# Designs tried in a protein design run: designed miniproteins, single chains. Part 2

Each design is a single chain, and the fold is of that chain. pLDDT is the mean over its residues in the fold that is shown.

## One batch from the design tools (miniprotein)

Design m36
Fold by ESMFold2-Fast:
Structure m36 (fold): chain A 100 residues (1-100)
Amino acid sequence: EDEEVIQRLEESYQALEEAGLYVGFLVQGDLDKANALAKENIDLPFLEQVKKLVEAGLARAAVGPLSLREELEALMKKIREETLKLGKYPAAEFTELKEE
C-alpha cells in the first residue's frame, strides 16, 4: 500500500514538474524543447490533449500576438486540470504520506 502510494506520488510530482516546464518552454517560444519533453515524459492520453491545445495556441499565434497570452493562459489551466484528472497529483495520498 505505502510503496504503491509513494510511487504514484513520485509519478504525479514528475508529471506536474514536466507540465510546468512544458508550459514554460511554450511561453518562451522554445517549441523544440517543449516537444522533446512531451515526447519522452508524458502519458499518451495526456500528450494528445496537450498537443491539441498547443496546436490551437500556435494557430492563434500565427494570426496575431494579441490573443497569444489568453490562449497560453487557457492552455496552462487545461494542462493543470488534465494532470490532476489523470490522478498524477493525488493530494489526498500526499496528505496521508505526510501523516506518517
Scores: mean pLDDT 51

Design m37
Fold by ESMFold2-Fast:
Structure m37 (fold): chain A 103 residues (1-103)
Amino acid sequence: MMKLIVTKSKVLTDVQPGKATVHATSKTLEVTLTEKELTDLGLKPNQKLSTGAEFLQAQMVLQEFPFTVKKENDLTVTAVLNGKEQPLSQKITGPSSPSPVVE
């Protein structure tokens, strides 16, 4: 059996004035796949998935596993584990306020 590690982390830094920095909470799902399932995904052994499209490709093969991935806008991806949504990225409130700082 081959092992696939599904990891999503996202850091958004918007260089435009008035934009905030968003830091990612890393979520890792480790799934054991057969060689055929890896081939069906077009993946190689020990490949980590880091984009929303890659998560969707994994979901297509792993439909019976207790997780799904929702694609939000181009900035956010949410994983659903055991029926609960778990954000893969998180805002930092306070330390990374938009410029100018508004209280």
Scores: mean pLDDT 38

Design m38
Fold by ESMFold2-Fast:
Structure m38 (fold): chain A 66 residues (1-66)
Amino acid sequence: SASAQQAQLAELRAELDARNAAILAEFRAEMAKAKTDEEKLELARETLVRTADAIDEYVARVSAVK
């Protein structure tokens, strides 16, 4: 039913939000430890990749909802 699909989509969005919050928290913690601008830039690039992967997984899971 439409209401069951809406509930599943809401749950997937909440899971994506939680994952993004965890990624951001880890990024902030690692940035606080970084000693050089090059290290900070690399952490930013790695974090962008992790965020893109989280979105890709979310999209794949949404497409599987019937």
Scores: mean pLDDT 88

Design m39
Fold by ESMFold2-Fast:
Structure m39 (fold): chain A 101 residues (1-101)
Amino acid sequence: ALALAALGLALGLAGVALGLAGLGRAGGAAAVAGGGAAATALDLAPDADAATAALAALAGLLATLGGVLAMKADPEALALGIGGAFAGIGAFVLGLLQLAR
């Protein structure tokens, strides 16, 4: 699960970087993939250690930011940006809930 959370973090960072570069569609796709990977990591590790939960929460935050930046960079990326933001928020909340246990 840790490796999948780390992959989610890398994809979330890529989403932010691509969104800032004006590549909204690529950034939105990376944000969706990053948020999804983070959420999956938490699902695969329901008793996740603090490191996995923290990485998944951070990946969720970055996926949310990447989704928002994708929407600003390219209006045609709106659906991908919204999807990435919701997936990111979900992963962030789930990661925080695991850390709070």
Scores: mean pLDDT 75

Design m40
Fold by ESMFold2-Fast:
Structure m40 (fold): chain A 79 residues (1-79)
Amino acid sequence: SKLNDVVLKNNGDEEVAMKALAEALDLDVETIRQAFADLLAGKSGEAVRLVLDRHFDAVAARGTAEQRAAAEAVREAMI
């Protein structure tokens, strides 16, 4: 299941990963939790878009050209 994949990718530390992501993106953990819930349900809601936009802003400010291109490709693939 998608939930098992998320847990596996974070070595079972899903809550720690959500808190770290919220801090890195300057979002509250509830927004991150809602984005995960939407993704696991196969939805691309406002919370998912907000997380992606903040991530892309961070990559644009500090990432390489390859990282920016990869982030944009992921965004387009979700449409």
Scores: mean pLDDT 64

Design m41
Fold by ESMFold2-Fast:
Structure m41 (fold): chain A 79 residues (1-79)
Amino acid sequence: SDEELIRLALQGLLGLVRALKERGDGEKALQLVQEFIDYLKEHFPEFYAQIKDKLDQVLQLIQNGDFDGALALIEEMIA
């Protein structure tokens, strides 16, 4: 149940980050990923602890304009 819900949330994040890449909106992509991180910290703290380093890398990749790297890392977290 929780695993399936988290997978769906990550799939949603992947789709939204991809859409924001197409729109060229890096600022909103950073905000979206940060809001997702804050949500995981509050509602799924044990799962957040397991993927924290990968989420921090996603933020760094988007900050550097590497949307493709960020999307690949989100896909890795879903698998």
Scores: mean pLDDT 85

Design m42
Fold by ESMFold2-Fast:
Structure m42 (fold): chain A 79 residues (1-79)
Amino acid sequence: MKAEKEKEGQELLAQAQQYLAQLRQYAAQSSTPVARGGARGARDAVAVAMQKMVEVLGPEAEPQAQALIAEAQAIVESM
């Protein structure tokens, strides 16, 4: 059902936002190899969640997914 897919998409978006928050926390500690490793893991988790969101919601969700993936990547690259 449409409502069920919208709920699943919202849950995936919420998961990605939580991973993005963790990534920002790792970026605050960018001087350590452990923090850099954690940041890359969080970036990858954002990408996986966003890919699943596009699969659930369809191509219309792709611009939002790409924006979050790009934001996560930019944070890692700025470390």
Scores: mean pLDDT 81

Design m43
Fold by ESMFold2-Fast:
Structure m43 (fold): chain A 85 residues (1-85)
Amino acid sequence: MADEVAKLSQKLLDEGKVSSPYAASMAAGAYLAAREGRLDDAEDIVNSAKSTLEGLARNGRISEETAKRDIEAVEEAFRRGREEA
């Protein structure tokens, strides 16, 4: 599992779909948890990512546009994992 998260995180970063290693790891984690049928874990990852990224944007540490894009990437990863389950 850890190796799959690392590989998928790197792919998301390389493709420019996420702005940070944090967003990449959260998207990868949500996807893999959802694909494995661990929906409660996947939802916790999505909710944690949303809370953290919204907090960073509110405090001016990232742009609201960056936070929205990263949140959308995490939510998309969760959705794809559910479809592939």
Scores: mean pLDDT 82

Design m44
Fold by ESMFold2-Fast:
Order: structure tokens, then C-alpha cells, then sequence
Structure m44 (fold): chain A 64 residues (1-64)
């Protein structure tokens, strides 16, 4: 899999004031990460273009 993965361990973020918790894999280790909803939204915004690019590439390959 990818070098970094984000697996929600507890609940789904739905409130801007709620903290978010997820598991992050780094260097073969799984660490529990906690951050604010604002920080998580910023992280997701940074990841979203990369995810869209990967999906677009897979769609192109599927059409070849």
C-alpha cells in the first residue's frame, strides 16, 4: 500500500470543534494521531488533489 495511510479508529468527523483521531502508518509503524478538525480539514485538502489525480490516472488506464 501507500507509505502513509489514514484509518479512522474512532467515530467520523462531523463537527468543527470535535477532535479527530486516526491511525497513521510511517516507516512500517502504526501510530495513533490526534488533531483538531481544522488541521484535519487542511490535511484532507492537501491530499484531495493527489487522490483525484490517482483516480483520473486509473480511469485512463482502464480505458486503454
Amino acid sequence: GPPETYLFEEGTPGDLDAPVRFLRERDGRVERVEMTQAEFSRLMDARLPEQLERWRREAELARL
Scores: mean pLDDT 59

Design m45
Fold by ESMFold2-Fast:
Structure m45 (fold): chain A 98 residues (1-98)
Amino acid sequence: KPLSPEEIRERLLENPERLFKALQALMDALGLPSDISSKEERIEALKKLQEYAKKLGMAVFEKSPEEILEDPELLADFIVHLARVLGLTELIQKVLEE
């Protein structure tokens, strides 16, 4: 039952903890450290994911990791777009079902 990218974005925004679970799932899928419970760990995770997005030719968010982390809407957009480019939208949907 595939959700559209817009539906995934809206559902991530319903519960902010889902944003961090989705971020953790993306880190895990890429073989990066996924133990991201602190603000500093989350900023470092975003830096690594932005570097991956850049390597994939994705339109790079021109915002800093700190700015993305402080704006739930930007964080949701970043997660959804990166997941689409990586073919991991089903992984994010599973996070929403948990």
Scores: mean pLDDT 78

Design m46
Fold by ESMFold2-Fast:
Structure m46 (fold): chain A 68 residues (1-68)
Amino acid sequence: MPTPEQRLLALQRTLESRRDDPVETLERVGKELLQQLRDEGLSEDVLAAAERLRDTFIEERRREEAAR
């Protein structure tokens, strides 16, 4: 079973690999990945960390897209 750290790193890498995708696509992918973590029964602390990583990445991408 992957560790919480490995799961968070996988989330970060997946979002980073899709950086050039539209923000709407990144929001969908991030939501799907976070739901998968919830379905796997990860602790609330890990889920909170995953949500923070997702939200930070999406907000960064929204700022970049708004600057276009």
Scores: mean pLDDT 79

Design m47
Fold by ESMFold2-Fast:
Structure m47 (fold): chain A 91 residues (1-91)
Amino acid sequence: DKAEEALKNGDVQSALIELAKGIKEAAELYGDEEAVRLAEEALKAAEEGDLEKALELAREAATLLANSDNESASLVGKYFLDLAKEIEKAL
């Protein structure tokens, strides 16, 4: 996806922006309003260059999806948590 592509190119800020966008889209699809809010805050933090805050907020949003009773939402949330871990290594 676009977040993994940005990370492979060494663009951590763009990777966090695309991670936050992906989490927001998934949260909207699965109706998790709190995850949408956290993903929007993560996106704003990433756009402002506060990469550590963006990563923490993105993790919180992805954790809500990962803990969902919907199996598809849980799998997507776990995927975003793994991606967030790879982005953290590049900070």
Scores: mean pLDDT 88

Design m48
Fold by ESMFold2-Fast:
Structure m48 (fold): chain A 69 residues (1-69)
Amino acid sequence: SERVERLVERLKRIAEKGGLDTAVAFLYLLYQLGEISREEMREVAEALLKDPKYRELGERILRFLEQLE
């Protein structure tokens, strides 16, 4: 959970400085490099959805997860 909390905070900072698309691209890159699991991505998305300020970011991540096999 602390690992997920750190990822959430990093994504919030990236979104603030570079926008939502940059934050999504960063998380996608971590997934492609094997640095995060599908389960960790889901946990990150759920945490972001709880914050109204980052709901759109969480929704974009969930949409991406639905497209993964």
Scores: mean pLDDT 83

Design m49
Fold by ESMFold2-Fast:
Structure m49 (fold): chain A 69 residues (1-69)
Amino acid sequence: GSAVIRRVGIADISERYGLSEAQIEALLERVRAGASREEVVETLQREFGLSREQAEDLYDALVSLVAAL
């Protein structure tokens, strides 16, 4: 994938969910490393105060971005 796709995708997710680009990049690396849906969703709820629905939506956005890379 292109570095431009990664940068634009991270910025878009950051703006939509109110997390920093650095936080989104760290979450992307966890998904790439094989972290499960439940592990990431639980982390998003615990560390970022997201609802389960918001955390699941963000996880799906991260998986889509990883697939585009």
Scores: mean pLDDT 81

Design m50
Fold by ESMFold2-Fast:
Structure m50 (fold): chain A 74 residues (1-74)
Amino acid sequence: EETLRKAQELAANLVRAVKAGDIETAKRYADELAKLPGVTPEQAEAIKQAAENGDYEAVLLHATRAVKAAMDAA
């Protein structure tokens, strides 16, 4: 449960940072997500690339997948 809550908090903060145009902060949240069980470095890289491209839909998609991976691992 704690891992799921942490993943949801990080994903929410990541999305908020992207909406604010704070790509550096968004990339840091992606790295924090990758530290959670079940989240891969590849998922974190996908989020960072989407954020750098300003692709909000892709950020949501990859962040959702990362949260699901953390949930499945918990």
Scores: mean pLDDT 80

Design m51
Fold by ESMFold2-Fast:
Structure m51 (fold): chain A 92 residues (1-92)
Amino acid sequence: MEELLRELALMAGATEEQAEAFLESVRSLSPETQAEIRRIIEEARKKMETANEEEKERIKKETTQRIVALIAERASEEEKEAMARLAEEAEA
């Protein structure tokens, strides 16, 4: 998983530090969300094995957009859960 995410970040012109920050963001997600991201990446990797160069570029772009959308959607929900937990621990 990390290998392809790092490659996608670097292809977008990100530095190694920015790529690491992106990976850390993925690691902060729930295990279920991480498993879904991994499945998406593995499916994309398998498709790329039989794809030509034009198809590989499309697969990379689509995969990146799907992962970013999933992170944006799930991270906001996980942030809400974290805030709710903090409120509960504060005991009103």
Scores: mean pLDDT 67

Design m52
Fold by ESMFold2-Fast:
Structure m52 (fold): chain A 81 residues (1-81)
Amino acid sequence: LPSIPQEALEALQARLTEEGRALEAAGDREGAAELVREAFEELLKEGLLSEKQYKLLMELIRAEREGLSLEEVKKRIEEIL
């Protein structure tokens, strides 16, 4: 599996933390999901994420909207990354 460089992970975490907190505070679940999706698309375009990892992450976002628990989503993200 492709390794994501530490600097890229830190930049991603900082962006998701800042923008994600603002969207969650506003109750904008759709905006939060779009932010995450765009971040993963950027990693895919940079070659830092495989197509298989990207597809699994997109499936998890859909499953979360269909009622999968946040704890289970987090666990599966850790397994994919």
Scores: mean pLDDT 70

Design m53
Fold by ESMFold2-Fast:
Structure m53 (fold): chain A 76 residues (1-76)
Amino acid sequence: MKREELLEETLERVERAVKEGYASGDEGLLAALIVGAVLWGIGEGIDLGLSAEEINEIAKKAIEHADKLEAELKAK
């Protein structure tokens, strides 16, 4: 798996986490699912031998994507 593929899969996992968590109506579950998706991406990045900078960029983009999706769902 390349870094670009890992980022894409991490963002897809975050999207599922936000959709499921928001649909549950449980803020704690929403937070837990998002954290789980981000931690999965970090763990896979470590296993791939990515640098701390590359792992931080994946985590940052995953968090930004979650925030954007939450805002979009709350606006509807």
Scores: mean pLDDT 82

Design m54
Fold by ESMFold2-Fast:
Structure m54 (fold): chain A 56 residues (1-56)
Amino acid sequence: ATPGQELMADLEALAAGGGSEDDAVRLVERYAAENNVAIPDPKAAAAVILRHIADR
């Protein structure tokens, strides 16, 4: 899977399992570190992705 698909799958599982917003932020931060991507606002990024998952 691509890193983006991997992050989406992890966030989908977290949302389904009742994970916290902080857990989602940690996943985004880990993704950024592993993929050498600069994410200035991981909390905003996590919130946007989670909303997208909820909307389908």
Scores: mean pLDDT 76

Design m55
Fold by ESMFold2-Fast:
Structure m55 (fold): chain A 87 residues (1-87)
Amino acid sequence: MVREITERAVEELRRIGEEAARHLEEQGLEEEARAFLEATEAAAEMLRRKAAALEAAGASAEEVQAVADEAVRAAREAAEYMKKAAE
């Protein structure tokens, strides 16, 4: 179910953003934490739009899952990069 796949990925994106932002705040990087949360929320909105477009085009649940997986992977990579850059 496309909606369920999308909502799970959006929830994961928000979780990744919150965890990374907390780490940045602990390092005294409050502006960077805010910017990362904003970027993660923008990524979640983009994923919702991409999933809706794919569903409208008749894409399979597997195709939507692949796009969702890529969005989550990109967010995790960005979070790891930001954590390393903060050190």
Scores: mean pLDDT 84

Design m56
Fold by ESMFold2-Fast:
Formats: structure tokens, sequence, C-alpha cells
Structure m56 (fold): chain A 92 residues (1-92)
């Protein structure tokens, strides 16, 4: 269903956002942003190939919003100790 698809995409984006924060704390925001942008580009292309047009458009929009949140999280967490970033990700 569209609701199941949306929930799965939202859960994946939440995990990716938290991962971006941890990576930024370890290696810097530029590194985390480059990696998360690449993952999202690959996920968008896969959605376009694997899903009907309407479902693909929904997933692409959710991925684009998730990318904005991941970039924001990476910038916020680049000066956070990695152990604190990992604790925050586990709590999320």
Amino acid sequence: SMEELKRAAEAQMKALVEWAGVEAAKYGAEYAIEKVTKEIEEAKEEAKKSLPKEEAELVVKLLEEGEKEAIKKAKEYENVPPEEAEAAARAA
C-alpha cells in the first residue's frame, strides 16, 4: 500500500539522517554530506526504475526532504564528540 511504502521510506530516511550525524561527528560535515547525497541519488534512481510513476514520485519527494534533514544534521553534529552522536542516534 502507499501507506506502507511511505512508512518504509520515512524509516529509511530517519536512519540515514541519524547516520549522517554520526559520520559528520567522526569525519566532518563535507564527508557525511557527500556520502548521504550519493546514497539518496542511488535510492531515487532505484525508485524510478522499480516503482510505478505515482509511487516513485512520492518516494522521490520523501528522499529529497530526507536529504535536507541529513545535510542539516551533518552540519549540526560535525563538532559533536562521536560517542555523543552515536548515543543520540540510538535514542532516536
Scores: mean pLDDT 83

Design m57
Fold by ESMFold2-Fast:
Structure m57 (fold): chain A 63 residues (1-63)
Amino acid sequence: TEEVQRAQAAADRWRQLLDETRKAAAEMTKKDPSMKPNADGAVQIAEERYQELTARAQALAAA
């Protein structure tokens, strides 16, 4: 139960970071379109981390 709560809290923190990363990525691409691959890469990493933590929380809750 505590591991589930910690995993959910970590997912929530990464959701906030993902939102901030998406905003920064959009601003970066608007300012310099050549940075789009770097911006997209940063968003992808943040999305993967958020999904990983959410999946971990769900797996722990189902155990």
Scores: mean pLDDT 81

Design m58
Fold by ESMFold2-Fast:
Structure m58 (fold): chain A 79 residues (1-79)
Amino acid sequence: MVSKEELDADVLVALLEIGLAVSQIAVRNGEPLDEAIAWIERLKEKIKALAEKMLSGEVLQRTLEEIDRLAEDAIARLR
């Protein structure tokens, strides 16, 4: 069964994915690309800070790597 830390990690990743989806919709509705990218970068840092507070060890490391990958992929898709 999933540990509490794994569940917390899944929730943090889900929050990031929701924020990234909102950013994509905003760009499609006329939001400036640079503002959308700046929003993604700020969201990434906020979620990473929360992960560092809530998680530890291997789960933290894997979650930080996934957060960076998802944000970088989203920014690349917008550019």
Scores: mean pLDDT 83

Design m59
Fold by ESMFold2-Fast:
Structure m59 (fold): chain A 91 residues (1-91)
Amino acid sequence: LSDAEVDLLMRALDPENDGVVSYEAARRFLQAMAPELSDEEIDALIAAADPDRDGVLDRAEFRRLLDLLFARRPELEPQVRAIIDQLQRMA
């Protein structure tokens, strides 16, 4: 994913926060994409993506979250790319 594609997805998930995604928005995204993941597994993914534990994910941390998600669930990568493609067409 390019920086522009990651930024577009982040803006769609948390439009109230410029350049970052809150833990709440990230959790909702993960629950929507992978509903079989437990709350503990979702928390572990977010914690692994954000070593600074500042309560938000910047672009680099959110990209890490996506990489971790796709490593666990590779079938979700084409689904996320389809979402980004649709967002680009709506812009």
Scores: mean pLDDT 80

Design m60
Fold by ESMFold2-Fast:
Structure m60 (fold): chain A 72 residues (1-72)
Amino acid sequence: AALSNEQGRELFRFAQEKGGLDDEGAEKAAAAGVLAASGLATPRQAVEMIQGAGADEEAAREIVEKALELAA
């Protein structure tokens, strides 16, 4: 996995706090971030997925940046 269980939980909490997302939305946003960190999605595609989960574009970009930072 691109992220550890601890890093995944950190990304989930970050998505809730920055995205204003509920648990379902934060799970989708964290999953999109993991796809970007794994190289399975581009950062742009992950931003679009996170916006689909309910976050605005700025928050979605921050969530993707956080996922890439955690995977570095």
Scores: mean pLDDT 84

Design m61
Fold by ESMFold2-Fast:
Structure m61 (fold): chain A 86 residues (1-86)
Amino acid sequence: SVERVEGVRPEALAEVKARLRAIVELARQALAAYEAGDLAKAQELLDSMRPHVAALRAATGPNPVPQELYDLVREVSERLEAAAEK
């Protein structure tokens, strides 16, 4: 069949990998900023991560974003919210 239902093409796979690298790097920087007590910078980095996650979800097709990456973003967000309550 010339028509694929859903799938990651080589070009889309390259974009997915680039987005994943960006998300991981932003997550590392956000965590480091949080550990240093710079909550404002950590929040900016987390917010910068959100559009990459959304674009990744839209582009992934039948291969969803790894749950571990999703859980990492959620964990960082929850820790930032908990710290802000003090």
Scores: mean pLDDT 67

Design m62
Fold by ESMFold2-Fast:
Structure m62 (fold): chain A 77 residues (1-77)
Amino acid sequence: SSEFKAEIEKLYKKALEAIDEGREDEALKNVKKLLELAGFSVAKIIGYILALLGDLLNGDYEGAKKLLEDVVEEALA
């Protein structure tokens, strides 16, 4: 569980840094890895990726970060 938490936190940090730097492809890559590691269903992963992509394409980096916070909170629950 501690190893799982550490890997989720690592992917979370990488995704946040990518969002802050406007590196949209790297943000999507790290979020996808996080969602897969967390064991979310394919449908749920698709839903989160589409929501994140929408936020990033609209320049809503605050919304993208909030979505990522919610994902991490659910993954670690």
Scores: mean pLDDT 85

Design m63
Fold by ESMFold2-Fast:
Structure m63 (fold): chain A 112 residues (1-112)
Amino acid sequence: AIEALKELFELIKSVLENSKEDDNIEDLIKKVSEKSGISEEAFRSFITIIKMLASKEISPEDLKELMELESYFSSEEDVKEFLEIVKEALEEAGISDEEIKEIAKELEKLEK
């Protein structure tokens, strides 16, 4: 799990570094999904999680989006517990808060 999370994060970084100026968030999702074998839905959930971790806040919009993508999230408490688990897993994988913020910033550029 930790190794897979580290590999996924490195893949996201690689895809972002090789992105074209006209690439959008949907192009990133498709490319990462095709290269990793994870579903586009699972990767969308991961993007939302990274954005939440970078902001240190759970917005009502992001909470609603994540709950719609992941059927096991039924409350804000479930999302907060999951974010803490993901944060600990990323820290164990050697991924810093600064790296999470940089990835979130690049993802936000693709959403504009």
Scores: mean pLDDT 70

Design m64
Fold by ESMFold2-Fast:
Structure m64 (fold): chain A 55 residues (1-55)
Amino acid sequence: SSSSERESLELSRSSISGTDSINNMINEGNKLSSIDSSKGNSLRANANSMFSSLS
């Protein structure tokens, strides 16, 4: 069991906030992909990289 409840809560909030931000980035990437595939793919790749870093 965790001895740092505060740290766990901060990590949880950070993860949720990060996930929301990444989700917005993916949505923008999807929109952009329909106009400019290269830019959209680049943005989605960046979002995936950030998501992997959080995980």
Scores: mean pLDDT 66

Design m65
Fold by ESMFold2-Fast:
Structure m65 (fold): chain A 68 residues (1-68)
Amino acid sequence: SDSTPSPKEMKEQAKKALEDPKTADKVREAIEILKRAGLSEEDALIAVGGAVARYGPEGALERVRAAV
């Protein structure tokens, strides 16, 4: 069932990507960029998780870098 992911699901997406060595570095970098831009850790996790779900880990990082 393809419904829009909830904030909880977005946060879990980010956590799962942080546990995967292949994606962890990219997700961590995206979170750090958003935190430096003024987001809380929780808000950064939700935002990055949502972007990873939509664009993948590389696309999420690119999107975050372009946004700030």
Scores: mean pLDDT 80

Design m66
Fold by ESMFold2-Fast:
Structure m66 (fold): chain A 72 residues (1-72)
Amino acid sequence: MLSDEEKKLLADNIVHQLESVEKWLKEGKITREQAQTLLTQAENFLKTGDFSPEDKKRIQEQIERLRKLLEE
């Protein structure tokens, strides 16, 4: 099991990765397919992860932002 500190670091990494993916997608540095793969990975971490309510909310907000961008 991950510690609370490790869970927070994992959540921070997921949020930063999704923010980077949004930026890279806008800049044309990655494909929509690559962005979708990274989004799916983040969704799976959220489904199986035991994150704090605050961290779950942060991850969900970034997932929803990227989903809307990918739906056009």
Scores: mean pLDDT 81

Design m67
Fold by ESMFold2-Fast:
Structure m67 (fold): chain A 103 residues (1-103)
Amino acid sequence: HMDRLRKEAEERRRKKIKEERERDDRTRTELQGVPVPEEVLTRDNLTALLQADLGVSSSVARRAVDQAIAYQRQHRQRDTARDGNENAAWMGQILRLAKQILK
């Protein structure tokens, strides 16, 4: 019973984060007047690419992507996240880090 309530809360948080990533609301807001490129990779797209490339499970790929994102956020700062020209390169770095984590 208690574990079920905790899992439901965690699932709601994950769904909210996924929706924010899919819509790129933050990126669009920070890049006022700048179109978001259609090639901007989302957390979901990176997870799917790792599954296809490495043949890992969705849970393993998701954890690797989340760890890579956290690492990049600490080292790249928000100014890089706001620069649309660097966003694709930043996502490429996340993919490389996720592959290294999965090794």
Scores: mean pLDDT 60

Design m68
Fold by ESMFold2-Fast:
Structure m68 (fold): chain A 58 residues (1-58)
Amino acid sequence: SQQQLQQQIQKLKDQATKQVKERAKTAKTYIEGFKVLSDGVSELIEGVQQLKKQQQES
């Protein structure tokens, strides 16, 4: 009985760990993609603002 309970708990732990690892992997890919996109958008906005400043003086 105790051995069966321990085996069931370990199976549940393994399943939960697998699911967390898979979801963390997906989330990491999205977070990394979002950071690249966010950085690119910020650089684009800054670049456009710098260009606008230069054009207003010329």
Scores: mean pLDDT 77

Design m69
Fold by ESMFold2-Fast:
Structure m69 (fold): chain A 68 residues (1-68)
Amino acid sequence: SEEEINRLVREIYDELVANPDWSREEALAFAEEKVDEFAKKHNLTPEEREYLRRVARLVVDTVFEKRA
């Protein structure tokens, strides 16, 4: 559901904020892992999984832009 996707995004955001010492590469790896776990749990299509990966990358970019 959209609510579950919003929860995933919030969890990724909160963890990135809690780990300011992570490199962008480490943050992306974490976000992609969380998306893959979510996709497996919800049996998502490849298109839905790629959409969530794009969303996760935007979350990482947003956090790192605020640090720059």
Scores: mean pLDDT 83

Design m70
Fold by ESMFold2-Fast:
Structure m70 (fold): chain A 110 residues (1-110)
Amino acid sequence: MQQILDALDKAIAVLKELTEIAKKDKEAYDLLGMALKAFEQARRLLETRGVADAERIRTLLGMGYTLYTQAVEKLLAKAKSQEEKEEISNLRRQFDSYLDQALRLLQAAV
C-alpha cells in the first residue's frame, strides 16, 4: 500500500506543476483542478480504506485521467514555443509513468 500511495503522491505533485503552467489558460486550469480533486479523493480512500475500495479508487483515477488528458491537449495546442511544448510533454511523461506505477501496484494488491 505505501508504494501505491508514494507513486500517487508523485503523480499528484507533477499534476500540481502542470496546474501552475495552466494558470494562463482558464479552461485547462479548471480541468486540472477537477483532475487534482479526483486524484486527491482516490488517495484519501486508499490511505483510509486501503484496497477495500479499489473499484471506486480506479473509477476516480480514471475520471481524473480523462480530465487531465483533456487539459494537456489544450495546453499543447496553445503552447507558443517549442520549449513550452517540451516542458508540458516532460511533465506528461512523468505523470503517466507515476500513474501507471500506481495502477500496476493497485492491480497487483487486489
Scores: mean pLDDT 86

